# Designed miniproteins, single chains: the designs that were tried, part 66

Each design is a single chain, and the fold is of that chain. pLDDT is the mean over its residues in the fold that is shown.

## One batch from the design tools (miniprotein)

Design m2292
Fold by ESMFold2-Fast:
Structure m2292 (fold): chain A 78 residues (1-78)
Amino acid sequence: KQEELDKEFSKLIKEAIENNDPVLAAAITLVLWLETKPLTDEQIDRILEIFGLTTPEQREKALALADELKKKVEEYKK
């Protein structure tokens, strides 16, 4: 349900801020945008750049985390 999803995202946002975790912050941002419309590779790259994710390892980690969060979002919609 939306209420549970909102609480989950609020918790993740708080964790990203408190832990200074740009990978988690980027993953959350990607998931929120993908819920509204498809993103091009160029748009994804721009979002990752905003969060300072410049290494391939950081990029892969953010995209993998975004995929996991997207799965959770779909689960909460059921």
Scores: mean pLDDT 75

Design m2293
Fold by ESMFold2-Fast:
Structure m2293 (fold): chain A 80 residues (1-80)
Amino acid sequence: MHLSLGDQYRRLGDRYERRGDYRRAARLYLLSAQHYMQAGDYQRALDDARRAIDAARRAGDHGLYARGVGLRNISQRRIS
């Protein structure tokens, strides 16, 4: 079976994180979280938003950090 687009972005983010490219990893984790959110998978969206926050912090990118926090907060509110 083909991976979902969210799964593909997450795996790509993991590869950039292993290479120390935290800024690209953060962007990819944000894209993954958005796709999981559109699919109603709020738990995976939350997990990827948290990964994006950690990667953005390591990159020193305050804009990516803020976007990750926003997606985390939305995903947490959707989990009962």
Scores: mean pLDDT 87

Design m2294
Fold by ESMFold2-Fast:
Structure m2294 (fold): chain A 83 residues (1-83)
Amino acid sequence: PLTDEERQELYKKLEEKIKNNEPIEFSDEELAIAMEMFGLPDLAAAEAALEVLRTEGKDSPQAKFYLPVLEAMIAALRRRAAA
């Protein structure tokens, strides 16, 4: 099971990359942690979450964090599916 420490470490890493305008690129391990942390079981769920955030949640303060994170997760999942 995902530990609070693992969740916190990934969250801090993502916040730091966003703060520094650095690109987010998930390793397979980081992708698995992110998917569990955000409750997204597969690519379809991640794409649905991104669509909701872009259309209904775009003006929320959370959108600044979640948009680049979800886009990076979807990119990583698509790369794995294409490989």
Scores: mean pLDDT 77

Design m2295
Fold by ESMFold2-Fast:
Structure m2295 (fold): chain A 109 residues (1-109)
Amino acid sequence: SKEELRRALFRVNMMFGSFETALATLKVAGVPDAEIAERGLRMLREIEAELQRLVEQFPDNEVLREALERIQRALKEAETLSPGDTVKYLFELAQELSERIQAAINEVA
């Protein structure tokens, strides 16, 4: 239903917001980029697992599938980056994903 889809999209939006806040908090606290990258990638894998579950619940939803594919691609790309570049990439990814999911929420409203 539209209502179930809206709840799923809001849940994903909250996950991306929590991810961005966690990264920002670690950066402000002066945590080294290598540790931020490790923790950020761990959080991103947890988000991947939750998105996989949502894609299984809503198999026909393109937005959830595209978000999952984007995260899986990001995890592979991060393997080739320095810690500092990984941190920068994760912040850019969080912003990109938040913008995409917010647009999807607005279309379902």
Scores: mean pLDDT 86

Design m2296
Fold by ESMFold2-Fast:
Structure m2296 (fold): chain A 82 residues (1-82)
Amino acid sequence: MKEKAEELIKAVEEARPHFTPEQRALLDRLVKSLKYAIEKNDYKTALSAAEEIARVAREAGLDEVYRKAQEFIETLKKEIEK
């Protein structure tokens, strides 16, 4: 789980110049929320943050970030259902 979260965070950070200033400010808050949620094993909060990251990536047209966010969302859903 932490490894998948770090992959998504890295993809967001690497794509940072392609986001608007408003999207970057939102992503900074979402990444912080995601890191905190993962440290606490709060997968429902992590899922909410990941879904918002996916939405922002889709709006920005960043297919790779969107794909990684969707992969992480599916992993989180499987953990929540167990």
Scores: mean pLDDT 84

Design m2297
Fold by ESMFold2-Fast:
Order: structure tokens, then sequence, then C-alpha cells
Structure m2297 (fold): chain A 77 residues (1-77)
């Protein structure tokens, strides 16, 4: 049950943890936050990782996409 600011903080933390630069991480957080609003912190973390993996593949960052996918698998097990 995150508000938009809490959702933005989670998305930013996920993007930074995966190795995105601060400017890219902030952009990702700003775009994802509306989609994460109303979720629990766990749900928001998983959805952020899934969305970041998708973005990373679109940018040719297979290393980041794999890291995000591995994190989702670990959280769901």
Amino acid sequence: TLDEEEAKRIALAVARALGFDPETAQRIADELAPELKGLTPEEATIKSLEKVAEWAREQGREDLAQRAEDAVKNLRS
C-alpha cells in the first residue's frame, strides 16, 4: 500500500542496486512509480525488477537484465 513517493524510493533503490547510474535510475524511478502505487513493498520490488529487466534488454544491457531476473527468482523462491 505504497504512496507514489514510497514507490519512487523503492524503484530508485532497485535501479541503483542493479548498477544504473544516478540519472538513469532517477528516470526509471519516475516512470515506474505510478505503476507501483498501491502495491506492497515486496510486490513493488518484484515489479520494479521485472520492469528494469525489460528496460535493460531494450538497451542491450543483458548483464543488468540477468541480474534483475535472478533477483526476482530469488524473491519468489
Scores: mean pLDDT 80

Design m2298
Fold by ESMFold2-Fast:
Structure m2298 (fold): chain A 74 residues (1-74)
Amino acid sequence: MKEIDELFEKATSPDLEKAVEGVKELMKKFAESTDLNERVLLEIAIRQALEFAKSDPERYAALKKVVDEEKAKL
């Protein structure tokens, strides 16, 4: 949980480059995780990061692109 909280803070950072890295790390952990509870928490964190970014179209587009690119690898 603490690691997911730290990545969520990074994904919601006012620094766009840092936020992009945070979302990439969350997506990577989701792809590598075999624990159902951890996967659910990661999905919620990714979804909330995108939802909070909706107020800034540029930020939302950048984070959405990362999620779409990582999903294409699954």
Scores: mean pLDDT 80

Design m2299
Fold by ESMFold2-Fast:
Structure m2299 (fold): chain A 90 residues (1-90)
Amino acid sequence: GPGYTGTGTTMMTGIGMTHGMVMTIVGTAVTAHGMGFTVTYTVYVHYGTMTIGMMVGTVYHFMGIFPTHTGGITHMTGIVVTGVGMVRTT
């Protein structure tokens, strides 16, 4: 390749609100040129003062040093997260 074989780590954090719930997204993206990267994220779902659920996901994708939030689907008690920022109760 063009000789870029660097590796980087990016912290990802965000807060979203949906239907009276607050979602806190915290994750770590590990990137490597010419190979791929792994994004690990955790989504905390709150309603009022109670935590309803927590999701941990890992996505492997080839994208150079730029993290992407195209996600896997992970199931937990009563909640399914698809990608980043979409939460469904199952």
Scores: mean pLDDT 39

Design m2300
Fold by ESMFold2-Fast:
Structure m2300 (fold): chain A 87 residues (1-87)
Amino acid sequence: SVDELLDEIRKLAEEAVEKLKGKTYSEMKKIIDEFRKKVNELVEKIDAEMEKLTPEEQQRVRERLQAIYDDFLEKINKIYEEIKKKE
């Protein structure tokens, strides 16, 4: 289901954020690249399921996906700021 796919993306984001803590910039890039690849595969599955949903349901899915991305970006930016302070 779409809800299960969204939960998988959220869990992958949480896992990626934890893996990023205490890493070098090059290690972070590898972790982010792996995360992006996995998320792209799940988003493709979400897009296929979206075709079966009403416009209202599609909007809710997009809002939930955007919230997951926004949270992930905020957490990554904080980690990048911490790395910059060590330079």
Scores: mean pLDDT 80

Design m2301
Fold by ESMFold2-Fast:
Structure m2301 (fold): chain A 83 residues (1-83)
Amino acid sequence: MEEALKLLEEAQALLLSHRERIEELLRRAATDPALAAALAEIEATATALLEQAKAAHEAGDYVKAAELVLQAAEAIAAGVDAA
């Protein structure tokens, strides 16, 4: 449980540190089709990881679920940094 909570805290901190950048990119995507496409790919990757996290949580593997949530947060952060 402690390890799962630590991973979730890391995921939250990562997303919060990128919040302003995410908001800026979402605003710019309204007039930039290439950026909108890049953000859609990031969303698809994060969604797939979050669905895997949900399955792990339902199976009782809370550490794996938290690791997948962190991977989703890392994918979002890396994608927005590259955009």
Scores: mean pLDDT 83

Design m2302
Fold by ESMFold2-Fast:
Structure m2302 (fold): chain A 93 residues (1-93)
Amino acid sequence: EIDEEIKKLIEESVKLLKEPETEEKRKKLIEITEKILELRDKKEGKELTEERKENNRKLAEEIEEGMRLIERGVDRAIELAKDLEKRREIAEE
């Protein structure tokens, strides 16, 4: 049951990732990640203390920031790869 809840949250996050980059999208992704972390802790029998909830919130924010940096890096790499391929085709003709 907890696994089904986590699966639903992951599916929701994947759908959100296809949407334009907005502050609202970022906030929703952080909230989903925090919920996944809480459900995982519950499944493992870990007590949801105030300290753990705070740490999970901070971790969710860090994960979202890390994902944003990765997405930006990937987009940049794709752009560079396309430019290099175009230059190669021109040089061969």
Scores: mean pLDDT 74

Design m2303
Fold by ESMFold2-Fast:
Structure m2303 (fold): chain A 90 residues (1-90)
Amino acid sequence: MAAIEALGEALRGAAELLARKLEAEGKPAEIEVEVEPLSETEARLRLRARLGDGTVLEEERVLRAPTVEALLEEIARAAEEFLERVLAAA
């Protein structure tokens, strides 16, 4: 639980940094990341971004893994892939 919540905070920080970087480049974006723990080895990941041109990117995944460590890796990977799509679309 606590590890998933800590990762959620870290991912929100990464999303804020990307949004600030895009704003500095004249490409304002609103990015939100939410990680909801469902069990010790299952979490719901909700990702949304709205770009300055009105483009909306959104994704929701339920992730399950055999261990907490594997789950944290899956969450981080899914979020990183989403943030890369936001950067590419901006």
Scores: mean pLDDT 83

Design m2304
Fold by ESMFold2-Fast:
Order: structure tokens, then C-alpha cells, then sequence
Structure m2304 (fold): chain A 74 residues (1-74)
């Protein structure tokens, strides 16, 4: 289903961010990679409603990643 497809894409993005954080990558490098992944995934979805759902979920992952780095630096 499309919901399963979106869930897998979101899980892949979270996994990539987690791996990059554990490998000591900078926030700039992580966000750049996540934006590139997000652009590729969003381009693969033609249904605007499902695209919006994926975009919202990606936004949440990006904010979670930023918050994790902010807390590490505080």
C-alpha cells in the first residue's frame, strides 16, 4: 500500500540520520543528505495528498534531527 511505502521511506530517512549521527557527521552534512533523499522520494510520488503526507513526515524527521543536535550542544 502507499501507506506502507511512505512508512518505509520515512524509516529509511530516520535510519540514515541515525547512522550519520553515530558516525560523527556534521548537522549540515546530515541535513543535506536527508534533503537529497527527501527530494528523490517525493519526486517518486505522483499523488499530491500522499506527497504532502510524506513531506510532513520528512519535516518531522528533520526537526527531530535538529533537536537531537541542539540538545547535544546545550
Amino acid sequence: SMDDRIRRMVDDMRKKADEMIKNGKSLDEILGEMLEMGDRYLASIEDPEERDRLAAAFGDVMLETIDRYRKMLA
Scores: mean pLDDT 82

Design m2305
Fold by ESMFold2-Fast:
Structure m2305 (fold): chain A 67 residues (1-67)
Amino acid sequence: DLENALNGAIAMLKGGEAGKELLKKGPLESASTEHLEGGVRKTTLVVNGEEYTITLDLNTGKVTVEK
C-alpha cells in the first residue's frame, strides 16, 4: 500500500536531522523499501523530482540519508 509506505518513510525521516531537512523540500512522491540481510532496510524516496536513499539498521536504530 503506497500510502502506508509513504507514512512509514515520513516517520523514519522525522527521527533524524537530515530527514527533517529532506521533508522541508516537499512531499514524498514515492517510496520503495527493500529488506536486506542482517535486519537492514533500504528505502528509495523521490522528493521534488530527486531520488534519495534511506538506510535503516534495525539492530542499532541508525538512519542514514544518501542522495
Scores: mean pLDDT 72

Design m2306
Fold by ESMFold2-Fast:
Structure m2306 (fold): chain A 68 residues (1-68)
Amino acid sequence: SIEDRIEKLTKEAEELIKQLPSLTGDEMQAAMEEIKRLYEELYELSKVAPEAVEKGFERIRKAVLETG
C-alpha cells in the first residue's frame, strides 16, 4: 500500500541520517544523495497522502535533531 511505501521510505531516511556522523568522503556524499532521493519520493507521495507524509517528515526532522 501507499502507507507501507511511506513507512519504508521514512525508515530508510531515519536510518541514513543516524549513520551520517560515522561517514566520511564518498560514503557521506552517497548517503546525502540517497536522503535527497528519499525526500523527493516522499514529497511526490504527499500529493496523494499528505497526512502520512507529514508524519514521516516529522520523524525525519526528529532524527536530524537527535543526530546533530
Scores: mean pLDDT 84

Design m2307
Fold by ESMFold2-Fast:
Structure m2307 (fold): chain A 88 residues (1-88)
Amino acid sequence: SAVAQAIAEYVARAAKIAREWDAEKFEAIVEEAVAAVRPEAEALADHPDPAAARRALLGRALRLAAERAEAAGFPAEAVAELRRAAAV
């Protein structure tokens, strides 16, 4: 899905900025963030404002990704990038 792809791209960017690339940790963070928003992402077409709803879902998913990246030992710069992206 477009939401899942966007989550993966933001997490990958954060990992590259911090020079951290662990494929298994990256995959787990993406999978958890995508799972958290999947039912609402699948219903986006039925939402009165799909663009605003998509932005809200991305923000929530990226906040969760930041929490998981921090717990997984990602550098502070990667966590900060995800939190900044979530605030938009």
Scores: mean pLDDT 79

Design m2308
Fold by ESMFold2-Fast:
Structure m2308 (fold): chain A 95 residues (1-95)
Amino acid sequence: SRDEVEQRFIDLDVKIQDLLGLINRAIGQTKNKEIRDKLYKLRDEVLKLRDEAFETHENFERGRISPEEALERLRELEERIDELEDEVEKLIKES
């Protein structure tokens, strides 16, 4: 449903913002250049996924994709964000 798509999008946007905050804090705290460079790359990937989430939401709002397709795309994006969060957390433990 439309309400389910909107809720999923809002939840994903919050999750992305939280992950970006975590990455930015880690970048500011690390003294290791290699770890910092990897964090910048992970940040770029998170920003690309954010753009994909916004594109998915826009396509849904414009009636270009169904609620079912929008939910599937947002679910896939959430899984990719979860994988990136795990990579960030592992990298922070190494710093």
Scores: mean pLDDT 90

Design m2309
Fold by ESMFold2-Fast:
Structure m2309 (fold): chain A 114 residues (1-114)
Amino acid sequence: EEEKLEEFKKAIDEYVKALRAGDNQKALEYGKKAIELFESLSEEQKNKLTLDEYLRILLAYVHLGELKKALEVAEWIVKRDLTPEERVVARSFLRYLANLTGEKEFEELADKLK
């Protein structure tokens, strides 16, 4: 429902605000809430999300140590019909995550974005 989508957007925004403030406990709480809400969204609702919202949820999964789920989200992003500008942003972010986590799979996914 639209209510779940709106709750997700609020949770992921609060997660980013907490990260910027250096509030690690609040970031973990909102990150977990955003993940739970994201996982409850229908495929149609997920298709309404912007690239920025996908990159934020991807960061939340990585931050919480959910690397397998993070890779699944990254793979889903790579398969989307992205604009040339969005491809550059997604590629840069995936390279950042490869460096942050040491997981080569993020770099391999980044290389698929041309």
Scores: mean pLDDT 85

Design m2310
Fold by ESMFold2-Fast:
Structure m2310 (fold): chain A 90 residues (1-90)
Amino acid sequence: SLTTEEALDKALEGFEKLLEGIKNKDKEKYEEGVKLIEEALSQLPAELAEEVAEFIRKLVREVETKELSDEELEKLLEEAREFFERLKER
């Protein structure tokens, strides 16, 4: 099984691939992202998994429900990296 830090790194990798897939309409990248996120969430403590899942769902809804610019999507990716880094420092 993954350590918490390894699971958080996997969740971030998955989320980055997910956002790239959405932005570029790349189904393969989207599916890779989903699989990495699901695997990561299964390896996290329940409370942390819920926090991570909620963060991802919130940002995915924002991306999927409206047409976003390249600049806005890059900002979402930066926000994700900062969020996961903060979780690793707890």
Scores: mean pLDDT 82

Design m2311
Fold by ESMFold2-Fast:
Structure m2311 (fold): chain A 85 residues (1-85)
Amino acid sequence: SLTEEIAELVAEAVKKILENRDDLMKQLEISQELNDKIRELLSKVHDPETVKELLLKLNGILASSVAQELSPEEVKKRVIELLNG
């Protein structure tokens, strides 16, 4: 599903950012690639206003997950709860 695909993308991005804590440029690259992919996927099924709101919320999950060093399973759960709520 689209929800599962986005959850996997966010969880993988969190993992990669945590593996690159001392490389700010690499962290920004990972975040940019994630945002580009999510925008493309969401734009297929949502209007532009909904895409903008979901992107902001998903980036909030990305930031908090990195700060808290969340497991991939916990990241996926938060993304799925957001997109299914």
Scores: mean pLDDT 89

Design m2312
Fold by ESMFold2-Fast:
Structure m2312 (fold): chain A 83 residues (1-83)
Amino acid sequence: MREVTVTPPQSGSALERAKAAAYEFAVRHVRSHSVAEIVAALAPVTSAEELVAALQGLGVSRENAERIVRAGEEGRPVTVRVP
């Protein structure tokens, strides 16, 4: 396992920051899906709960998805462990 740090933007709405954090993580660390598939999954999301579900659909664990979304909403860096 390795540790990965995601730093959300400090501006925008809580959902916009969470979506940006989720996108950064997925593009860099989800290898099973293309960038186009990641954008298609994340772009239509309108709530934090839908964002967690979308990340799980991309193969992100629920624990990592919840941590990334929560930290993104709060505009705080988050460190998650990936295989």
Scores: mean pLDDT 82

Design m2313
Fold by ESMFold2-Fast:
Structure m2313 (fold): chain A 93 residues (1-93)
Amino acid sequence: MTTLDLLLSHSPIHHGKPLESDHETELIWEDAPPEYQGIEEAMKAVTGGQANARGVSVGFVNSMLVLLLRGEDVTKKIMEYLKKHPSFVLEPL
C-alpha cells in the first residue's frame, strides 16, 4: 500500500476505495485529516468561503492530495473541476 493509499483509507471522506475511483462523495472538512488542509484553503479561496461540496469524485480528491504532497498549487485543478462537473454542488452558507 502506498502513502496515498494509506491517507485515502484513513480519510472520513472515502475509506478503502481505490485511488483511481470515480465514486462520488461529500467533501466535508469537519474532522478531515490534516493533509487535507491545503485543499480546504484552496476551496475557500476559489469559492469565496465555501469549502464543503457534494458530488465530488474520490479520484479528484486523490489527485489534489498528490499535487499537495508534491508542493504544487491545487487552485487551478479546483477551478477546472467546478467548470466541468455538473454533479458538483457547493454547500450553502
Scores: mean pLDDT 58

Design m2314
Fold by ESMFold2-Fast:
Structure m2314 (fold): chain A 63 residues (1-63)
Amino acid sequence: KTIVVVLKDGTKIPVPEELREDGEAALNAVKNGVTTREQAEGIVRLFEALKLDGSDVRLVRLE
């Protein structure tokens, strides 16, 4: 199973293995609706590494 970032338009972008832990943190934060500032910064760094604007991200899911 692969972690993917789903954009508001439905586009899916796979999270590479080297960013998997940041992707799992993002997945859990989005599912639970709870994120610390440090986790939020990590999520922003993840999205920037994937060349994404965080405002265009709908969710992070496992596929």
Scores: mean pLDDT 72

Design m2315
Fold by ESMFold2-Fast:
Structure m2315 (fold): chain A 93 residues (1-93)
Amino acid sequence: REEIREAMERAREATERALEDPSDTGAAALAASAMRGLAVMLRETDPSMEEAVRAAEEAARHFERAAETGSREDLERGAELLRRAAELIEAWL
């Protein structure tokens, strides 16, 4: 559970950094990696977390696109999905 909290915090920090400077594609890539890792941890921990896993995977896809293109729209969509995943995870923790 601590690893899940740490993964969420890393993704949140990277997302905030990317939103402050959308040209920082490294921050978007870090957020994508953190969300991918979070999804794996959730699947291994509890199969009932399917909705949080889907939100994390979708957020990762948006952050991956933002890392490639610098798209603010993808960063904002990823941030929304990160918030969704965090809400589901916090309700479970």
Scores: mean pLDDT 79

Design m2316
Fold by ESMFold2-Fast:
Structure m2316 (fold): chain A 72 residues (1-72)
Amino acid sequence: SKKIIEEALKKVAETAPKTVGELIRASLEYLKTGSEEAAKRAEELESKVSLEESEEAVERIKKEAEKLKKEA
């Protein structure tokens, strides 16, 4: 469900390192609104996030989504 993924992204953004959290929020804004400004912000933030931080964020999102599915 798109709603479960959005909820997982929001929760991970709250606990992630600042740059990763900002990247997740900008990406969510783009997904919801199609804002080109949000897309550009996400692209700029993505260049500041290391591959390791990106992989950790993806893993956290997957775990949070799985947890939310089990609680539903």
Scores: mean pLDDT 76

Design m2317
Fold by ESMFold2-Fast:
Structure m2317 (fold): chain A 72 residues (1-72)
Amino acid sequence: MDDDIRDGIARMVYGVLKASGVSEEVLERAKEILEMALKEKDIDVSNKLISLALSLNNEVKPPSMEEVKKKV
């Protein structure tokens, strides 16, 4: 429930993906997932979303937002 810590983590994940040279489509999907994570009240679901966004560094294609919601 520390919104400042979660915001910091989300910015860090986004920065890592950007530095890793992922495609703009992957970067935009990661941003959507991270924004969803920051709005999420359930800490477990929020953490799964942050982890999923970070895992996009290893993905060839970004998952759809429907697939993201299904995984959490």
Scores: mean pLDDT 75

Design m2318
Fold by ESMFold2-Fast:
Structure m2318 (fold): chain A 74 residues (1-74)
Amino acid sequence: LEELERKAKEYIELSDKYEKLGIDYFNLADQYEKEGNKELAEKYRKIAEDYFNLSGKYSGLALNYLAEAERARA
């Protein structure tokens, strides 16, 4: 039971980390778009999207482990 909660916490931390990276790269992409550099803007948007996808995956895993922990208490 405690292991499920620890795993959930680890995945929440990974989700937060990747969300922050996604935001950073999205801001870089926006900056390059404003400078007219579409090639770099597109490159960094794809990197940001990859990090947001990773954040979403880890968030989903965290929710699954939290649900398992709650089910184990019931």
Scores: mean pLDDT 85

Design m2319
Fold by ESMFold2-Fast:
Structure m2319 (fold): chain A 94 residues (1-94)
Amino acid sequence: GTLLELQEQFNALKEEAIQAIQEADDLDEETKQKYVLTIKTFPVALSHYLANPSAASEQVLLEGVHTLKGASRLLGLDDLLAITLEIEKLLKEK
């Protein structure tokens, strides 16, 4: 899919992902807040990149991708992981 389609899919999953993070028994509060903040800010960063593509806005997205991959793998959020990996692939395309 396109980055725009992936953003729509991400937005559909974000509330479920936030709930899963908040319900995780093995995460400290600081880690939960970091993951929740990343999920809430990632669509905004993606919108900024789509409107004004730059090396700086791409770097912000890649940092978000790294955090989201970690959270998704740790919590078994397979649908969020799949979308995150596809976004990473599109950002790294030649």
Scores: mean pLDDT 84

Design m2320
Fold by ESMFold2-Fast:
Structure m2320 (fold): chain A 45 residues (1-45)
Amino acid sequence: VDVYMQGNVKVTVDVEPEMTLDQVTDYVVSKFGIPPRTIQKVELV
């Protein structure tokens, strides 16, 4: 999935196909230690 963050930062993260967008967001927050409010959108790619 592609995660878009504040400041035009994009990170591609490998996730399980059964994960919801909310679970992906929680995973990114936990893995990278970023505040949830800095995440602008998550795209399944």
Scores: mean pLDDT 71

Design m2321
Fold by ESMFold2-Fast:
Structure m2321 (fold): chain A 74 residues (1-74)
Amino acid sequence: DAQARADRRLAALVQKASQVGDLSPEEQQQARDLLLQAERVGPGRGAELRGQAALPTARLIKDQNHQIRDQLVA
């Protein structure tokens, strides 16, 4: 199943980030793409994967949406 493979890849990226710190720019982009793919499956699935991604990947999502958040805060 393609989604199961994507979930395993995201888990591997999260594990790598936990062990070595920050992900490379390429790995950060891949993690963002995989999280967006998970959101298409369903809200609960996306939330679970974001929870597993915790600190490293949550920071990537925050940075990606920063410009939109600036507009909302104003």
Scores: mean pLDDT 55

Design m2322
Fold by ESMFold2-Fast:
Structure m2322 (fold): chain A 64 residues (1-64)
Amino acid sequence: SDAAVRLVLDNAVADGSISEAQAREIAALVRAGASREELVAVLRRGGMTDAQAESLADALLALR
């Protein structure tokens, strides 16, 4: 699951949706059992729309 989370986040960095630093922060939060609300908040802070942040958070939580 960690490898799948990393791949999803690496793809988001590659397409410009989030920064490397944000990908690292999100990976740590997913590993620590962070809530959907916490993940959405970090992704929104990084410049994602609400819909994009919710979609990515849901995908990451499914890999947990």
Scores: mean pLDDT 83

Design m2323
Fold by ESMFold2-Fast:
Structure m2323 (fold): chain A 76 residues (1-76)
Amino acid sequence: GMVRVTITAENGTVLVRVSGPAKVRVNGIEAELPPGTYAFQAGDEPTTVEIDVENGEVTVEALSPVKRLEVKRERL
């Protein structure tokens, strides 16, 4: 089945590793996301990123201390 990972971050850089083909959604805009390592910068306003992966894993880590990092995983 598909797994959804929702990442909410504030004031810092977040590293995301995706082991299989996925779809990423930010502010209602969806795009295909190839396997790989990605980084995004979160500012003072919380940034929310959703990643849907069918056959793979999503790993999330902070490259430096962030003010907030929340990761929610759910099976669809």
Scores: mean pLDDT 81

Design m2324
Fold by ESMFold2-Fast:
Structure m2324 (fold): chain A 86 residues (1-86)
Amino acid sequence: SIVEKIAEKFSSSKKYTEVTVYNLFGISKEDLYDFEKLTEKLANLEGKKAVMFAIVAKDFGLDINKREESARILAEAVLKALQKAE
């Protein structure tokens, strides 16, 4: 699935994935492990962070015109990567 393919692009290190998401989107690690919160935060990014979301979504082959759907897919992929990571 697209979720699996995106999840495999994240680091096998939990800490590195947490830092990467924070640097890209300004989302703290406390919100990464809550799928609903992560999806809502990704869908509602503004300014420079919204631009970063669009760049990342496009790079992963997601439809930037379907922001909520893309946010949900990216959130699932991040959570899956964190669950597989050590």
Scores: mean pLDDT 84

Design m2325
Fold by ESMFold2-Fast:
Structure m2325 (fold): chain A 86 residues (1-86)
Amino acid sequence: MQASVTVVIRTEPGAERRSAEIAAEAAKAAGATQVETVIHGDTVGVTIVADSAETAQKAGDAAAEAARADPATTDVWVSDVVDSPE
């Protein structure tokens, strides 16, 4: 069974791609099986998929922690874990 979590990151202008890459790599390192990033203005959305709700939460928390470590990051929000119907 797959689970997903979404991390939303706000950055200073020009840091969006760097924040997306940092968050995606942290999520993958924490066990995410799939990571998708979307940039809209100053906001980066990171959708994380993993084989379990526990791993999805861990990957989401790792992505959020990595994003918060960047001084260009102004805000970070992590969603509740959602079980995939697949």
Scores: mean pLDDT 81

Design m2326
Fold by ESMFold2-Fast:
Structure m2326 (fold): chain A 64 residues (1-64)
Amino acid sequence: MQEAFEVAKKAIEIGKKMGDKEKRDRALQATLESVEKGKEETNKLIEEYKRRQQLADELARALA
């Protein structure tokens, strides 16, 4: 009887901690999505800079 009560208590505590983990995982996913969107904007700026360099190089080669 006492052993079954102890096991039940531990199962409830583990269940509570697992619920907290699911909430944390969802928050982490939302944070990762936000960071990915920030990276996309930064990548667009880098791409624009690279495009300008490529156009300058192409123009220099075409004019030679």
Scores: mean pLDDT 69

